# Designed miniproteins, single chains, continued (3), part 2

Each design is a single chain, and the fold is of that chain. pLDDT is the mean over its residues in the fold that is shown.

## One batch from the design tools (miniprotein)

Design m8037
Fold by ESMFold2-Fast:
Structure m8037 (fold): chain A 89 residues (1-89)
Amino acid sequence: SAFERLVAIGEAAFARGDYETAGTAYGFAATLAPDDRRKGEALFNAGLAAYRLGATENAKRLFEEAKRAYERAGDEAGVKRAEEQLAKL
């Protein structure tokens, strides 16, 4: 799917330190996510990319959006991971 391809692009970009491409790919993946859990995962990873770029306010917004998506999905582990990142900002 287009979602899976964008996640793969984001993962490859993040692994090589291309956080701008990673953030963009994960951001588009979030808009195409088939469910709230996968949307939360894409938003969370976009937040990590933004944080690596020093875009702290953008990272905060993305982690807050990821937390809300995880809450809708009932993904308690995802909520906790997003809260842990927000506590570091």
Scores: mean pLDDT 93

Design m8038
Fold by ESMFold2-Fast:
Structure m8038 (fold): chain A 71 residues (1-71)
Amino acid sequence: SRETTLKLIEGLEKTLKEKEKASTAEIAKVAGVSRTTVRAAAHDSGVRPDENGEYSREQLEKMIETLRKSL
């Protein structure tokens, strides 16, 4: 939904200010959305977490850009 997308964008922006990298679980907690929602956004953005299940700053920025274009 639009509301879920806006929550995820806000959560990703907060994560980006505080961390150099973050897991699906960390992003989901900050944004107040499900881990499935974060994984779907990552998939739509063409990004995949590293071997530790973490997304880089560049990947978080890519997710924000993709989500904003979907609004």
Scores: mean pLDDT 85

Design m8039
Fold by ESMFold2-Fast:
Structure m8039 (fold): chain A 90 residues (1-90)
Amino acid sequence: AKELKEKGEELVKKGEEMKKHIERFQQEQLETGSGVEADELGLELYEEALKLIEEKGLPKTGEVLAELLLKIPEELIRKGKELIKKAEEL
């Protein structure tokens, strides 16, 4: 049960961190148009979005990809909370 709870807590923290990074990235893009330092995070989010598209059988459109890039942090937090709940029920 400890490993399941730990993994759930890690997912929640990662999702919350990604949310904050996306907000800062969007602000930086609007103000300076640079965003070079956010490239690594953008690639990670892009890979996770593609994985979710394949796993869920979603349409491979730019609109779906853009929505997933914004919602991936929310999904990670939600999944993490589910894992924590399951660990506490065991």
Scores: mean pLDDT 67

Design m8040
Fold by ESMFold2-Fast:
Structure m8040 (fold): chain A 61 residues (1-61)
Amino acid sequence: TPMDQVRQQVADIVANATSPFQAQVDLAVYQMHMIVNNTASDDDIAYITQVMAQIQQQYGI
């Protein structure tokens, strides 16, 4: 099943973050929540990690 909900939630977190640093924190919390509840696929974890890396590259965080 496509994981469009995870991609949309990641996009919403990034769009609504007050700063790039806050986006990183919120993405890390979302990723951790899914890992501890065993609801994330490897693709979902990789996608969130990729988005976090992109923010880090753009803003030097």
Scores: mean pLDDT 80

Design m8041
Fold by ESMFold2-Fast:
Structure m8041 (fold): chain A 83 residues (1-83)
Amino acid sequence: HMAKELLEKAKKFRDELIKKHQERITKVQNELDKATSKAKQSRLKAELEREQVELYNAQVLADRFIQSLEEEIKKLEEEIKKL
């Protein structure tokens, strides 16, 4: 079932994308915890906020894409049942 294989690949890609963003957030948080200068703390806080927004946007886009694929698969399966 080619459509099912594409959906599984899309889910795996989503999970890998989320993992990469979470790793970046963890790295920035660790640097922030070690930062002793106010200037560096301010920069890292801004970077952390940006990475968190990017993670949220990546999750929303990936989830929307996966939902679109699932809906299309369901429509195709229903059309086949009517034949």
Scores: mean pLDDT 81

Design m8042
Fold by ESMFold2-Fast:
Structure m8042 (fold): chain A 88 residues (1-88)
Amino acid sequence: MEEEAKAREVLLSLSPEVWARFRERVRPLGEEAERAIAAGDKERARELVERIMELLREALLESGVSEEDAELAVRVLRERAEAELEAA
């Protein structure tokens, strides 16, 4: 919970411009991931989540977030996504 709260604070530190670019880049990947989940293709969904996480890490670093905070935020979100996929 504390790590999730810290990850949210890190995400809120993204510049609006970087956030807009990130959202635009991940929208098609997110749509494809939802389609893969609906089809029961968890392997494809995991691949897409990893791509989204890499783009998030790049966006955080571009916004001046430290490598340590970026790694923490990406790790927390990746673990959350993996848990959701395992439950689906």
Scores: mean pLDDT 80

Design m8043
Fold by ESMFold2-Fast:
Structure m8043 (fold): chain A 56 residues (1-56)
Amino acid sequence: LEPQEHTIELHDADDNPVARVTLRGAVVDVEFSLDADGNWHLSGRDVEITVERVPR
């Protein structure tokens, strides 16, 4: 089986895209959070997580 890829777009309070999260792996089991300082906290197993911020 080929690894699966899932893409999630994150939006701010004004519905503007701020980040794109790409998950790669056979099983997706991930926790995602954003703190008040704009830092992303990602936790996952058997997946590769990539976060790309969109330009302002």
Scores: mean pLDDT 62

Design m8044
Fold by ESMFold2-Fast:
Structure m8044 (fold): chain A 70 residues (1-70)
Amino acid sequence: VEAGPRTAAELAAEYGLSPATVRRRLRALARETGAELETDADGRLSVVLHDPPDAAAARAFVERFYAALA
């Protein structure tokens, strides 16, 4: 859906936040959901859910992920 790799700066611009705030919120969400936050060489962030129990859980995670930024 909309969980493609994005930089903290891109997310900050999109949601009217600072890059530091975006990183802080994403790390907190990853911790509480059991997901893994990855950063590539270009600074793009991607969130990986280890093994979701089903498609509904994966969808709920994505919705919660973006709600945490808004």
Scores: mean pLDDT 64

Design m8045
Fold by ESMFold2-Fast:
Structure m8045 (fold): chain A 56 residues (1-56)
Amino acid sequence: SLDELKEQLAALAQQGAALKERRDAGEISEEEYEKKMAEIQAQLQEVAAKADELLK
Protein backbone atom coordinates (compact mmCIF):
# COMPACT_ATOMS: atom_id res chain seq x y z
CA SER A 1 0.00 0.00 0.00
CA LEU A 2 3.01 2.35 0.24
CA ASP A 3 3.17 2.29 -3.59
CA GLU A 4 -0.52 3.27 -3.61
CA LEU A 5 0.26 6.24 -1.35
CA LYS A 6 3.10 7.30 -3.67
CA GLU A 7 0.70 7.17 -6.63
CA GLN A 8 -1.85 9.25 -4.71
CA LEU A 9 0.82 11.87 -3.89
CA ALA A 10 1.89 12.04 -7.56
CA ALA A 11 -1.75 12.38 -8.69
CA LEU A 12 -2.43 15.16 -6.15
CA ALA A 13 0.71 17.05 -7.22
CA GLN A 14 -0.35 16.77 -10.88
CA GLN A 15 -3.88 17.98 -10.05
CA GLY A 16 -2.46 20.98 -8.17
CA ALA A 17 -0.17 21.90 -11.08
CA ALA A 18 -3.04 21.61 -13.59
CA LEU A 19 -5.27 23.75 -11.35
CA LYS A 20 -2.59 26.47 -11.16
CA GLU A 21 -2.20 26.45 -14.96
CA ARG A 22 -5.98 26.81 -15.41
CA ARG A 23 -6.04 29.71 -12.94
CA ASP A 24 -3.06 31.41 -14.65
CA ALA A 25 -4.91 31.01 -18.00
CA GLY A 26 -8.04 32.61 -16.49
CA GLU A 27 -10.13 29.45 -16.98
CA ILE A 28 -11.20 29.27 -13.33
CA SER A 29 -11.94 31.88 -10.67
CA GLU A 30 -9.66 32.66 -7.70
CA GLU A 31 -12.43 31.37 -5.40
CA GLU A 32 -12.71 28.06 -7.25
CA TYR A 33 -8.91 27.70 -7.30
CA GLU A 34 -8.66 28.26 -3.52
CA LYS A 35 -11.51 25.83 -2.84
CA LYS A 36 -9.99 23.06 -4.96
CA MET A 37 -6.49 23.67 -3.58
CA ALA A 38 -7.91 23.34 -0.06
CA GLU A 39 -9.42 19.99 -1.09
CA ILE A 40 -6.03 18.84 -2.42
CA GLN A 41 -4.38 19.98 0.84
CA ALA A 42 -6.93 17.95 2.84
CA GLN A 43 -6.18 14.87 0.71
CA LEU A 44 -2.43 15.37 1.24
CA GLN A 45 -2.98 15.48 5.01
CA GLU A 46 -5.01 12.24 4.82
CA VAL A 47 -2.28 10.48 2.78
CA ALA A 48 0.39 11.69 5.24
CA ALA A 49 -1.66 10.33 8.18
CA LYS A 50 -2.04 6.95 6.45
CA ALA A 51 1.69 6.80 5.71
CA ASP A 52 2.50 7.59 9.35
CA GLU A 53 0.18 4.79 10.57
CA LEU A 54 1.64 2.25 8.11
CA LEU A 55 5.25 3.09 9.06
CA LYS A 56 4.65 2.54 12.80
Scores: mean pLDDT 81

Design m8046
Fold by ESMFold2-Fast:
Structure m8046 (fold): chain A 70 residues (1-70)
Amino acid sequence: AQTTTVIVNVAGLSDEQIAQTFAALERAIDKLREQGKISDSEAEQAKNDIAQGRADVAAGASTATVRITK
């Protein structure tokens, strides 16, 4: 399986824009799962990475990392 690393840069974004960015990424993960391009467990891992990224940004980080395994 090939793993793609997605780096989300939120520097200079408002809280609303940050929330919209993470929500869009979660929707993209759901679409990949629906299309059979990733497994349910791979989608859950990517969503866990998004949740961690949201927590890191709330703590002052300007980037979040999400792994997508195919």
Scores: mean pLDDT 80

Design m8047
Fold by ESMFold2-Fast:
Structure m8047 (fold): chain A 83 residues (1-83)
Amino acid sequence: SKAAEALVQLAMRYTLSEEDLERLAERLRERLGASEEDIKAGVSFALAVNRHKMEKEGEEPLPLEEAERLLDEYLETGKLPVP
C-alpha cells in the first residue's frame, strides 16, 4: 500500500521516533484515508529499522515537523531528498 510504502521509505532513510511514527500515522489517515492494517504494517517495519539506528548507531530522531514535511513531500512527489 502507498501508506505502508511511505513509512518504509522514510524509516530506511531517516531516523524516526515513536512520536514521529504516531504523527505520520495520523497524517496518513487524514491524507490517504489509510487503513489501520496498512498503517500497522508500515509502523512495524519502521520500528524494526529505527531500533537498529537508534540503539546501534546513536542517531537522533527527526523533529515532528520535519518528519511530517518529508512525508507530505513523498506523498506529493514520490521522492525523498536522499542520495
Scores: mean pLDDT 78

Design m8048
Fold by ESMFold2-Fast:
Structure m8048 (fold): chain A 90 residues (1-90)
Amino acid sequence: DLVVAQPGETIEQHMQRMMDAMVAAGKAQDLTTWDDIKSLLSDSDPQRRSNAIRTGATNYPDQARPYLQQMLSDSDPSVRQTAQQELAKL
């Protein structure tokens, strides 16, 4: 339960857990599954796309490979650089 503090949980720990959940709901840090990473690859924020593909390449290299190739043509130079670096590591 995100709204109710867990037994033994401090206010700071509860707020951190709620913030993490809100960030995940906003597609910013929900990188636990490949489907979550894939959804972030189409985010409007290039930094989120770069972070998502880097995490994907590390944890799901086979699934990330075709998306890394696609990101080489991304509109943002930082995303293209990240894709090139991660492809070189695979």
Scores: mean pLDDT 71

Design m8049
Fold by ESMFold2-Fast:
Structure m8049 (fold): chain A 61 residues (1-61)
Amino acid sequence: MREEIINALEFVLSKDPNDDSIREMLEMLKNGQDPEKKFTPEEIRGLLGLVELSRRRKARE
């Protein structure tokens, strides 16, 4: 799961590099830290949606 989230966040940053929140969460996950220490449950829920979108995009081809 962690690697899947990291890959999804990296993909999102490649499209919108100005998203500071995504960048910070990605850095925390790369360092093995808990994103819930920094981000709200709502923000984390949004990222889980991005993971689903990333999986869907890969599955399309």
Scores: mean pLDDT 67

Design m8050
Fold by ESMFold2-Fast:
Parts: sequence; C-alpha cells; structure tokens
Structure m8050 (fold): chain A 106 residues (1-106)
Amino acid sequence: MYTVVARVRVPAAEAGEVAKALVEVMQAAGLDGWVFVFGAEGRLLARISAAAPAEEVAERVERAAREAGEEEVTIVAVAEAPDRAKAEALAAAIKEAVPAAEVTVL
C-alpha cells in the first residue's frame, strides 16, 4: 500500500475550489482518502472524506475557512493506493489539476 500526500497553501477564497479539484482527481482514480484543512497556526479546521460529493467538500471547506476568519489555509489531501503505478498516476493527476501542490508518494 502506498500513501499519496498532496499539500497546498491557498487563499481562503480559493480553498473550496482547490479541495473540490483534489477530491475529483481522487474519485476519478477510485482511491479512498481524506482532505484536511489547516489554519495559519496549524489548527485543524475541517476533515472531510474524499468519498463525499465534490460540491459538498467545496462548501464545507469554504465554510470552515470563512468561519475561522483565515486569509490563507493549508489543504492536505491523503489517498491510499494499492500499488505504486496507481500512486504515481494519482500524484501526476494532482500536479496537473493543482500545479501549486507539493505531492509525495510514501
């Protein structure tokens, strides 16, 4: 089993759209995972299953960032892949969809 970790810092106004893009890529790959949203001091604002509808993820992330009064948030997407080829394919797809994301395969 391989873990794909994508991390990106974005303006709070863009956080919902970025989280949606990450979840859509994970869902297209058929992989289980989570999206975490952190505030400027590393406080966890939201934890959302990547199995949730992409629009629901966007709305929940936007709401969490807005209610926290954050100007910027860090989004961390974590997915589990059964083999290396699927992990590397997901990492490439994330980088294409969200070029600013730092992606690691573990």
Scores: mean pLDDT 86

Design m8051
Fold by ESMFold2-Fast:
Structure m8051 (fold): chain A 110 residues (1-110)
Amino acid sequence: SMEEEIKENLELFIKAVEKAIAIGEEVLPDSPYLAELKKLLAQIKEKVRQNDFEGALRTAQQALDTMGRLIAEMRRENVPQEVLEQVERELGIANLSLSVSLTLLEKMKA
């Protein structure tokens, strides 16, 4: 079902953000974007448990923006290229998962 596909894509989004957080904790543990990303991830997980997909996706958009800011800070702080490539791959996964989930949510409302 479209609801199951949204859940699967939100879980992919959550995993991508969790991996970005793990990298952030290793290379930029004091980043305010890391702290915000952890807070947003907890909110997304709670909304998913409540089956509030619209709320989860709104918070996921904020998390995606914050993840982009964390990666920009990593570039400014001269984090190694191989680490940047790994976290940018997770950003790509998060962006695709969010885009698919938003498309499916709109189809469910029609």
Scores: mean pLDDT 90

Design m8052
Fold by ESMFold2-Fast:
Structure m8052 (fold): chain A 70 residues (1-70)
Amino acid sequence: MHVVSRAVAEASKPLSEEAKKALDEAAESLVGTPAERLGDAVRRKIEELRKKFPELKDVEITFDVELEPA
């Protein structure tokens, strides 16, 4: 099976330092996620981030991930 070995968050707009740090922490939390569960994990993290930071409501958020054998 494959797991996330590295993840980096990207946003379509410049963010505050606090929002940027929260995105970076969310990306780090995805490390170790099984590839099969990655889509659900990403969706949950984006929902949490948008709830916490209203500035993210109209921002496109993506996670670039690298996968390695577990």
Scores: mean pLDDT 81

Design m8053
Fold by ESMFold2-Fast:
Structure m8053 (fold): chain A 81 residues (1-81)
Amino acid sequence: KKEEELRKKLNAARAKYQGEVLKKSHDLQETEAKLRAEADASGDPEVRAQADATIANKRAELESTRKKGEEEVQKLEEEYK
């Protein structure tokens, strides 16, 4: 009974964090492509610097989300085994 509950929690956590990471990863790729294209088109170093800062912040957010998800899934996996 507890084993089945842990398995359901593990599957739910994996699905949740996989979805969050995938969504943020796609958002980052689209944002990076858009901001880089805008910076290249403008030729303005201020626009380029702002684009680089925004991309760096998005990457940090994705990495934080990935790390938290991996830690939670690993913890549940160890409890299941």
Scores: mean pLDDT 80

Design m8054
Fold by ESMFold2-Fast:
Structure m8054 (fold): chain A 76 residues (1-76)
Amino acid sequence: ELNRIGATAIANYLVEKGYLKEEDLDYAVDTIVQQNEKEGVFPSKSIKDYLKALVGEEEADKAIEAGIKAVEEYLR
């Protein structure tokens, strides 16, 4: 539940910035959710490393921040 909220915000950030195609959004969300569940944390180390490789450290950190903020808003 929280994992999917955060993963959706991360994927939406990547689409908005042009790093991900809108058609790939659902696949990206499912991939992020699966890796976070496998590692038992949000965001997982493998997802952080993947995002850094894809968009660079600064943009990866912003995408992760968007995910964390979405989870925090959901818990209000």
Scores: mean pLDDT 80

Design m8055
Fold by ESMFold2-Fast:
Structure m8055 (fold): chain A 105 residues (1-105)
Amino acid sequence: SAMKKKEEELIKKAIEWIRKLKEKVEAKKPELIEWFKKRGLPEEKAEKLAEDIQEGLIRIAKAVAAIAIRSELGIKTETVEEANKAAREVLERLEKAEEELKKKK
């Protein structure tokens, strides 16, 4: 129960951090598109590349958050397989919690 409560608090903090990161990345997207256009990319390709970079950054952020949460919970694993499973499980919980928040918007 105590560990579950700590996990819920860490997930909530991670979701808030990811939300703020998404806002910052989205705010910078027009600058990134313009930067690519100035380097000779057609507008459509510049927009797609900026979107792909945004999605990639958020995906990396979620993975980092999942690893950090696992570490903070002090979960001991004896193998790389157990460590990967634990990280994946936290990532799935984080993604489900984020999706639940989106349904309220």
Scores: mean pLDDT 76

Design m8056
Fold by ESMFold2-Fast:
Structure m8056 (fold): chain A 81 residues (1-81)
Amino acid sequence: SMEDELMKEVEEVLEETERELKEAIENKASQEEIDKIIQETAKRIKELLDKYKASKEVKEKVEKKFLQLYSDTYAKYDAAQ
């Protein structure tokens, strides 16, 4: 389904971002650099949701996954300080 294709692309974006953020944190990137990666990912996800004309339910699922990545990232960043 279109929803399954959208969710697969969203998961790929989130997995790529998680790898990039892990590498950035390991390389002692600044908070500003971490923020830029998060902002770029948010834009990519918004573009996918718009492209697929995602339903409210799908948007909510994606938002929850993105917020989890956001929370996990800053927890790891803080722990690395």
Scores: mean pLDDT 87

Design m8057
Fold by ESMFold2-Fast:
Structure m8057 (fold): chain A 68 residues (1-68)
Amino acid sequence: MSPGERFMARVDAVLAEDLAAGASLDQTLARLDALVAEFRAEHPDTPQDLLDALRDMAFSQARAALDA
């Protein structure tokens, strides 16, 4: 998988786990922020606009899944 596909698979795993656990949206957003930080550390040459897009996409999925 591409790095972006691997990132989104990790996002999906976090969302599935947090939905099962009854976690709050705020808790899930904090976990997704940590995943973005890990992606930046793993791929330091990633353009900032791509990092911002990945974060926005992850946060949008979390809101859609947890906020009805």
Scores: mean pLDDT 82

Design m8058
Fold by ESMFold2-Fast:
Structure m8058 (fold): chain A 91 residues (1-91)
Amino acid sequence: LPQIQSIDTTIINDNTIDIIITYQNSNRDQTRQSSITFGNRIIRDLSQNRGIEITGMRVDVISDTTAQIRFRFRTGSDARTAADWIRQNYP
């Protein structure tokens, strides 16, 4: 996987979070594939470690090195817990 430069996690509404992930060096295809892999890892880790279910994931490639991952949750409480957990566990 390309090396991650930065991750910015934002709660955009009650039950939805956005993650902007920037890679140090990648092309659009690598950015898409790496962001899908990263998102799937977060889904698994939240389910296994926190018992939180993600109801939807969307990945949009913004540039060669930047993607937006959007997660939807069943509740706002789950979204807030997930955002805090992501901020603590991913650089």
Scores: mean pLDDT 86

Design m8059
Fold by ESMFold2-Fast:
Structure m8059 (fold): chain A 75 residues (1-75)
Amino acid sequence: MLSADELLENTLNTVLSLGRNVGPEAERLAEEARKDPSKLPEALEAIKKQGNYAHRLIAGVASSTYNTAKAQKEK
């Protein structure tokens, strides 16, 4: 079973990979999110604006996983 920290790290790695494929601004924001997870929503918005349909679907899943991990950590 993945811990909340492992889920968050996996989500950050997925978002960084997506950012690299979408474009340099999305990659930069995703790298910032790896250093500061509170910036993850900004990286996800860049991916959604600049990415294709598949990138938007994966970003939506990543957003859901991040919110779940954050909620588990707050409990």
Scores: mean pLDDT 77

Design m8060
Fold by ESMFold2-Fast:
Structure m8060 (fold): chain A 66 residues (1-66)
Amino acid sequence: AERLGEEAVELVRELVKKGYSVEEAKNIAVSYIASRADELSSEELIQVLNKVMEEAKKLEEELKKK
């Protein structure tokens, strides 16, 4: 679970750097997690999804210009 969360967070960061919006990067990362959902319990899946959502929120804030 922790490793998948870290991989998904890194994927979001990489996609945003490549020019994807934070929302698009988040959706791609969620799809990646979903493809591996059978390796996780429901509780672990929720935790991994929450990590991705939290990282997307942080990146959205960083990209918000004054």
Scores: mean pLDDT 76

Design m8061
Fold by ESMFold2-Fast:
Structure m8061 (fold): chain A 82 residues (1-82)
Amino acid sequence: EPLSLPELAKRLTPEQVAEIDKLVSEAVKLMRELAKKGKYDLALQYSKELDEILANAPEDPDGAIKRMKELIEQMKKELEKL
């Protein structure tokens, strides 16, 4: 039997969904700041990395959250160098 959308969302708890949404919003904000500082290539690279993390989130939500937090830390460090 094919999984319904609510059953697919069951792999990600409401707390995991909220955390992912929050982290995505923060990552996008940091990418925009990098672009604003003229670091367009870095912003594009981080955007692609975020897309890959999100593609794997349904299979490993906790690992995806960890990788997104690491990505955010990397972007913050790059912004501190500017």
Scores: mean pLDDT 78

Design m8062
Fold by ESMFold2-Fast:
Formats: C-alpha cells, structure tokens, sequence
Structure m8062 (fold): chain A 85 residues (1-85)
C-alpha cells in the first residue's frame, strides 16, 4: 500500500510530463539508486531470520522503486524522442 502510494505519487507529480526530460532523468536516477540500495539491504537482511519483518518491508520498497524506475525510463525515452523531432 505505502509502496503503491509512493509509486503513484511519483508518477502523478513528475513522470507524467513527457517533455520534461531533466525532471524525469532526476526521478529515474534517484529511483535506480534507491532500488540498488534496497536490493543490497534486502540481501543482507535475508541472511538474518530475526529481521524477517524488516526484510519484507525493504523488499516491498525495492519493488516499488523498480516500478517507478521502469515508468520513468519509458517516459524519458518518449520525451527524448519527442524533443529530437
């Protein structure tokens, strides 16, 4: 729910602007960074059964960032194509 709300908010505020290349690039870069950090944290937490709850939360957040990064990449590609014309 929180991950879905975060992804929806990012899509609604910045990623919907097809001609805003710079803003979309910033969102993509940040989402990719957070995804990589989330994957690293999830891998570390998965080794400790006492932290299973933290693992679930970090994994969920990483999946949300993955969705945002994918959406931002698609919007960035479309915006760059539009500006090249």
Amino acid sequence: TEAEELAAQMKATGLALADDVAKTEEVLKRAQGLLEEGKRQAAELSADPSRAEEYRAVELMARAYEEVAKYAAEKLAAAKKALAE
Scores: mean pLDDT 72

Design m8063
Fold by ESMFold2-Fast:
Structure m8063 (fold): chain A 62 residues (1-62)
Amino acid sequence: MEKSQAYLEKKKAEAKATLDPASAAATVAELDALSKLSPEEQRKRAAEYTARELRKIGDSLD
């Protein structure tokens, strides 16, 4: 839970520091949408992303 919050805060700060205002606003809105998910849903989505990447590699080898 705490780690997810720290991740979102870091990404928002990074966007504000490195992007123009319009791009920063879009990134913050996307991160806010992710923060609306439960911590379990956030972790599940990260795991699904990893599984999807591994599947692509497997399909390429077969």
Scores: mean pLDDT 66

Design m8064
Fold by ESMFold2-Fast:
Structure m8064 (fold): chain A 97 residues (1-97)
Amino acid sequence: SEVEERLRRLAEAFRELAENLYKTDPSKKKVAELVRKAAELFEQAIYNPESALTAAARLMASDPEGKEIAELVREALKNIDTPGADEVIEKVRELAK
């Protein structure tokens, strides 16, 4: 389905961002870990969107520095059936550069 394809693309984009952050700036290791967790949430969304949204809420509550990343995850999941999700994918890809 189109939704599954978008979720997979989002997971891939977040993984690429996490890997790039991890190798380019040691001070961003914690942020890289949160981005990786976001990628895992998108993978879970392929099987259970409700579970993914719940996990995203927990991610935001667990770390103040993760707030922006959690909001991106929520925005993507909320808009997964719209072009809004494609915009989030592009934003993540730009951050990975």
Scores: mean pLDDT 73

Design m8065
Fold by ESMFold2-Fast:
Structure m8065 (fold): chain A 89 residues (1-89)
Amino acid sequence: SHMKEEEEKKKLEALKKEDERLKELSEEIDKILAEKGEEAAQAYFEEKTTEAMKKAFEAGRKVRENPDLSEEEQKKLEEEIKEAAYETA
């Protein structure tokens, strides 16, 4: 069985890897913007950003806007954010 300490280490490592992917996406967008201009950068962003990712960002905003959401709704939104980030970033 996994100890809580080992589980937390794996979660932190996964989050760090997720952050690196988002950073790489941001750097690539900046590079395209500098080399090919705004329209090319926007098209690249839209191509890379899936519907799932957009839904995850909207879900995160809704959690901040409605803090009285049920525990079940909060967990659902958090899972959507995590899954979209891992799959599309």
Scores: mean pLDDT 63

Design m8066
Fold by ESMFold2-Fast:
Structure m8066 (fold): chain A 55 residues (1-55)
Amino acid sequence: SMEDKINEIMEYTKELSKNLSEEQQNKVLRAALSGIHNNESVEKIKEKLEEIVKE
């Protein structure tokens, strides 16, 4: 469901953001929300978030 997808991405972004700066955390959150709005898969969204962390 969409709710399950949102919850999974939300928990993933929380874990990913624990060691990030506020600026990087904001980029991760914006990318996650954009991916959800564009109906991207969980896998696709996670890949995009990992790329942001690497920059």
Scores: mean pLDDT 82

Design m8067
Fold by ESMFold2-Fast:
Structure m8067 (fold): chain A 68 residues (1-68)
Amino acid sequence: MYKIKATFPSEEALLEALRRAGAAPGVKVVKAYYDPETNTLTIEVESKESADKVAEAFRAAGATVEYL
């Protein structure tokens, strides 16, 4: 499995990023955890392709993204 950590500038940016990632074809999310104190989302996906699509969606929403 592939894991991504994203830090968002706001809750609105997080919601926009989730909408964009959910609209991406072929993305299958296994698990997601959100820390509201740091505006950080950790997401697990089944494939590298899904991880790359999620990372691009999150960066487009203004997040700082790192692969774990």
Scores: mean pLDDT 78

Design m8068
Fold by ESMFold2-Fast:
Structure m8068 (fold): chain A 79 residues (1-79)
Amino acid sequence: GVGVRLYDARGNLVGSASGPASTPLLDVIRAALAASGVPPQLIGRVVVGYVGVSDSDVRAALAAAGLPSGVQVDLVDLA
């Protein structure tokens, strides 16, 4: 599966989403942002649980979702 957790600059969990492994990561990130109700610019940290995606693919998806370039990213292999 794919899972995303979003934290604000204070370290509070503000949103999360998950999907089956076939779900595009960008769609999961967008779902977590929609659930958070906060602007992408207020996100300070993202935890991404993934199977079979590269770090560059994760960074590209975060940028496409409108997250700031300086956001902290933790990648967790769900294997």
Scores: mean pLDDT 80

Design m8069
Fold by ESMFold2-Fast:
Structure m8069 (fold): chain A 81 residues (1-81)
Amino acid sequence: SMQEQQIRRGIDSMRDFYNDIMPFLSPQNQQQVSQIVSDSTSQAQQYIDQGDYDGAQSTISQAYQQILSIWSQEQGIPPPS
């Protein structure tokens, strides 16, 4: 379905972003972001398998926010208040 394709593109974009930022992350943050990507991908797939595309989309959006937060901290940028 188009919804499933959109979610899979979101997962691919998340993985591409991780690959781009990975060389600039500490080893601890590399492990944390890798875990977020792995866990959110598995969780989104479970939601897709159940037909819960809203749950899958929410999972990917939340994962992106977590990765951006970690990246901002690594760069020394304070989070938006």
Scores: mean pLDDT 83

Design m8070
Fold by ESMFold2-Fast:
Structure m8070 (fold): chain A 110 residues (1-110)
Amino acid sequence: SSIDELLKKIEGVITLLEKFSEALSKAKSREEALEIVDDFIKTLKDLIKELSESFPELAKILESHVKRLEKLKEEVIRNNWSLEEFKKKVNEIIEETKKELQKLADKKKS
């Protein structure tokens, strides 16, 4: 069913976010962390293009996540955050997005 396909796509996105968090945890400098975030934003933008027609609600959640990451990149430069603070803030956005994805999945199972 289209619902089963959406649920599988949501699971795939959650796995992708977990891999992103793992990659970010291995960054040894703010520059490396920013590069990982930039690469992930690019990956998400490509995924949004693929999902937009068939799964618009999922695409919208990902678009919101991309905008939050882009804003956070501007804030890390402006506020001169440490690598640890930057990682913490990125992981907060990841966890909030995972919760929003879980809420979408739960809504579609009901």
Scores: mean pLDDT 88

Design m8071
Fold by ESMFold2-Fast:
Structure m8071 (fold): chain A 91 residues (1-91)
Amino acid sequence: VEKLLSKLGAVRTYVFMSLPAEQVPAAEARLDAAGKAIENRDWDTAKAHLEALKTLIENAMATHDFSGEEREWAQRAQRLLDSIIAELDKE
């Protein structure tokens, strides 16, 4: 649990570094909900929120003009989300 929550903290940092300011609150709400679900061992709910966040990041990258640095942070967030989701699938 603590390792997964630590990884969500890293995703939050990457989101803050990459997403348009208007989309950050929605992303943070998904991260907060996923973290709470992980603490409650509600793996299905946690996975649903992380998949929704992944979709939000993909949509932001497709519809907004990201700098090279912002794109790199967004891609790091996507890779870390994939890692977290894979760990949840092993529970």
Scores: mean pLDDT 82

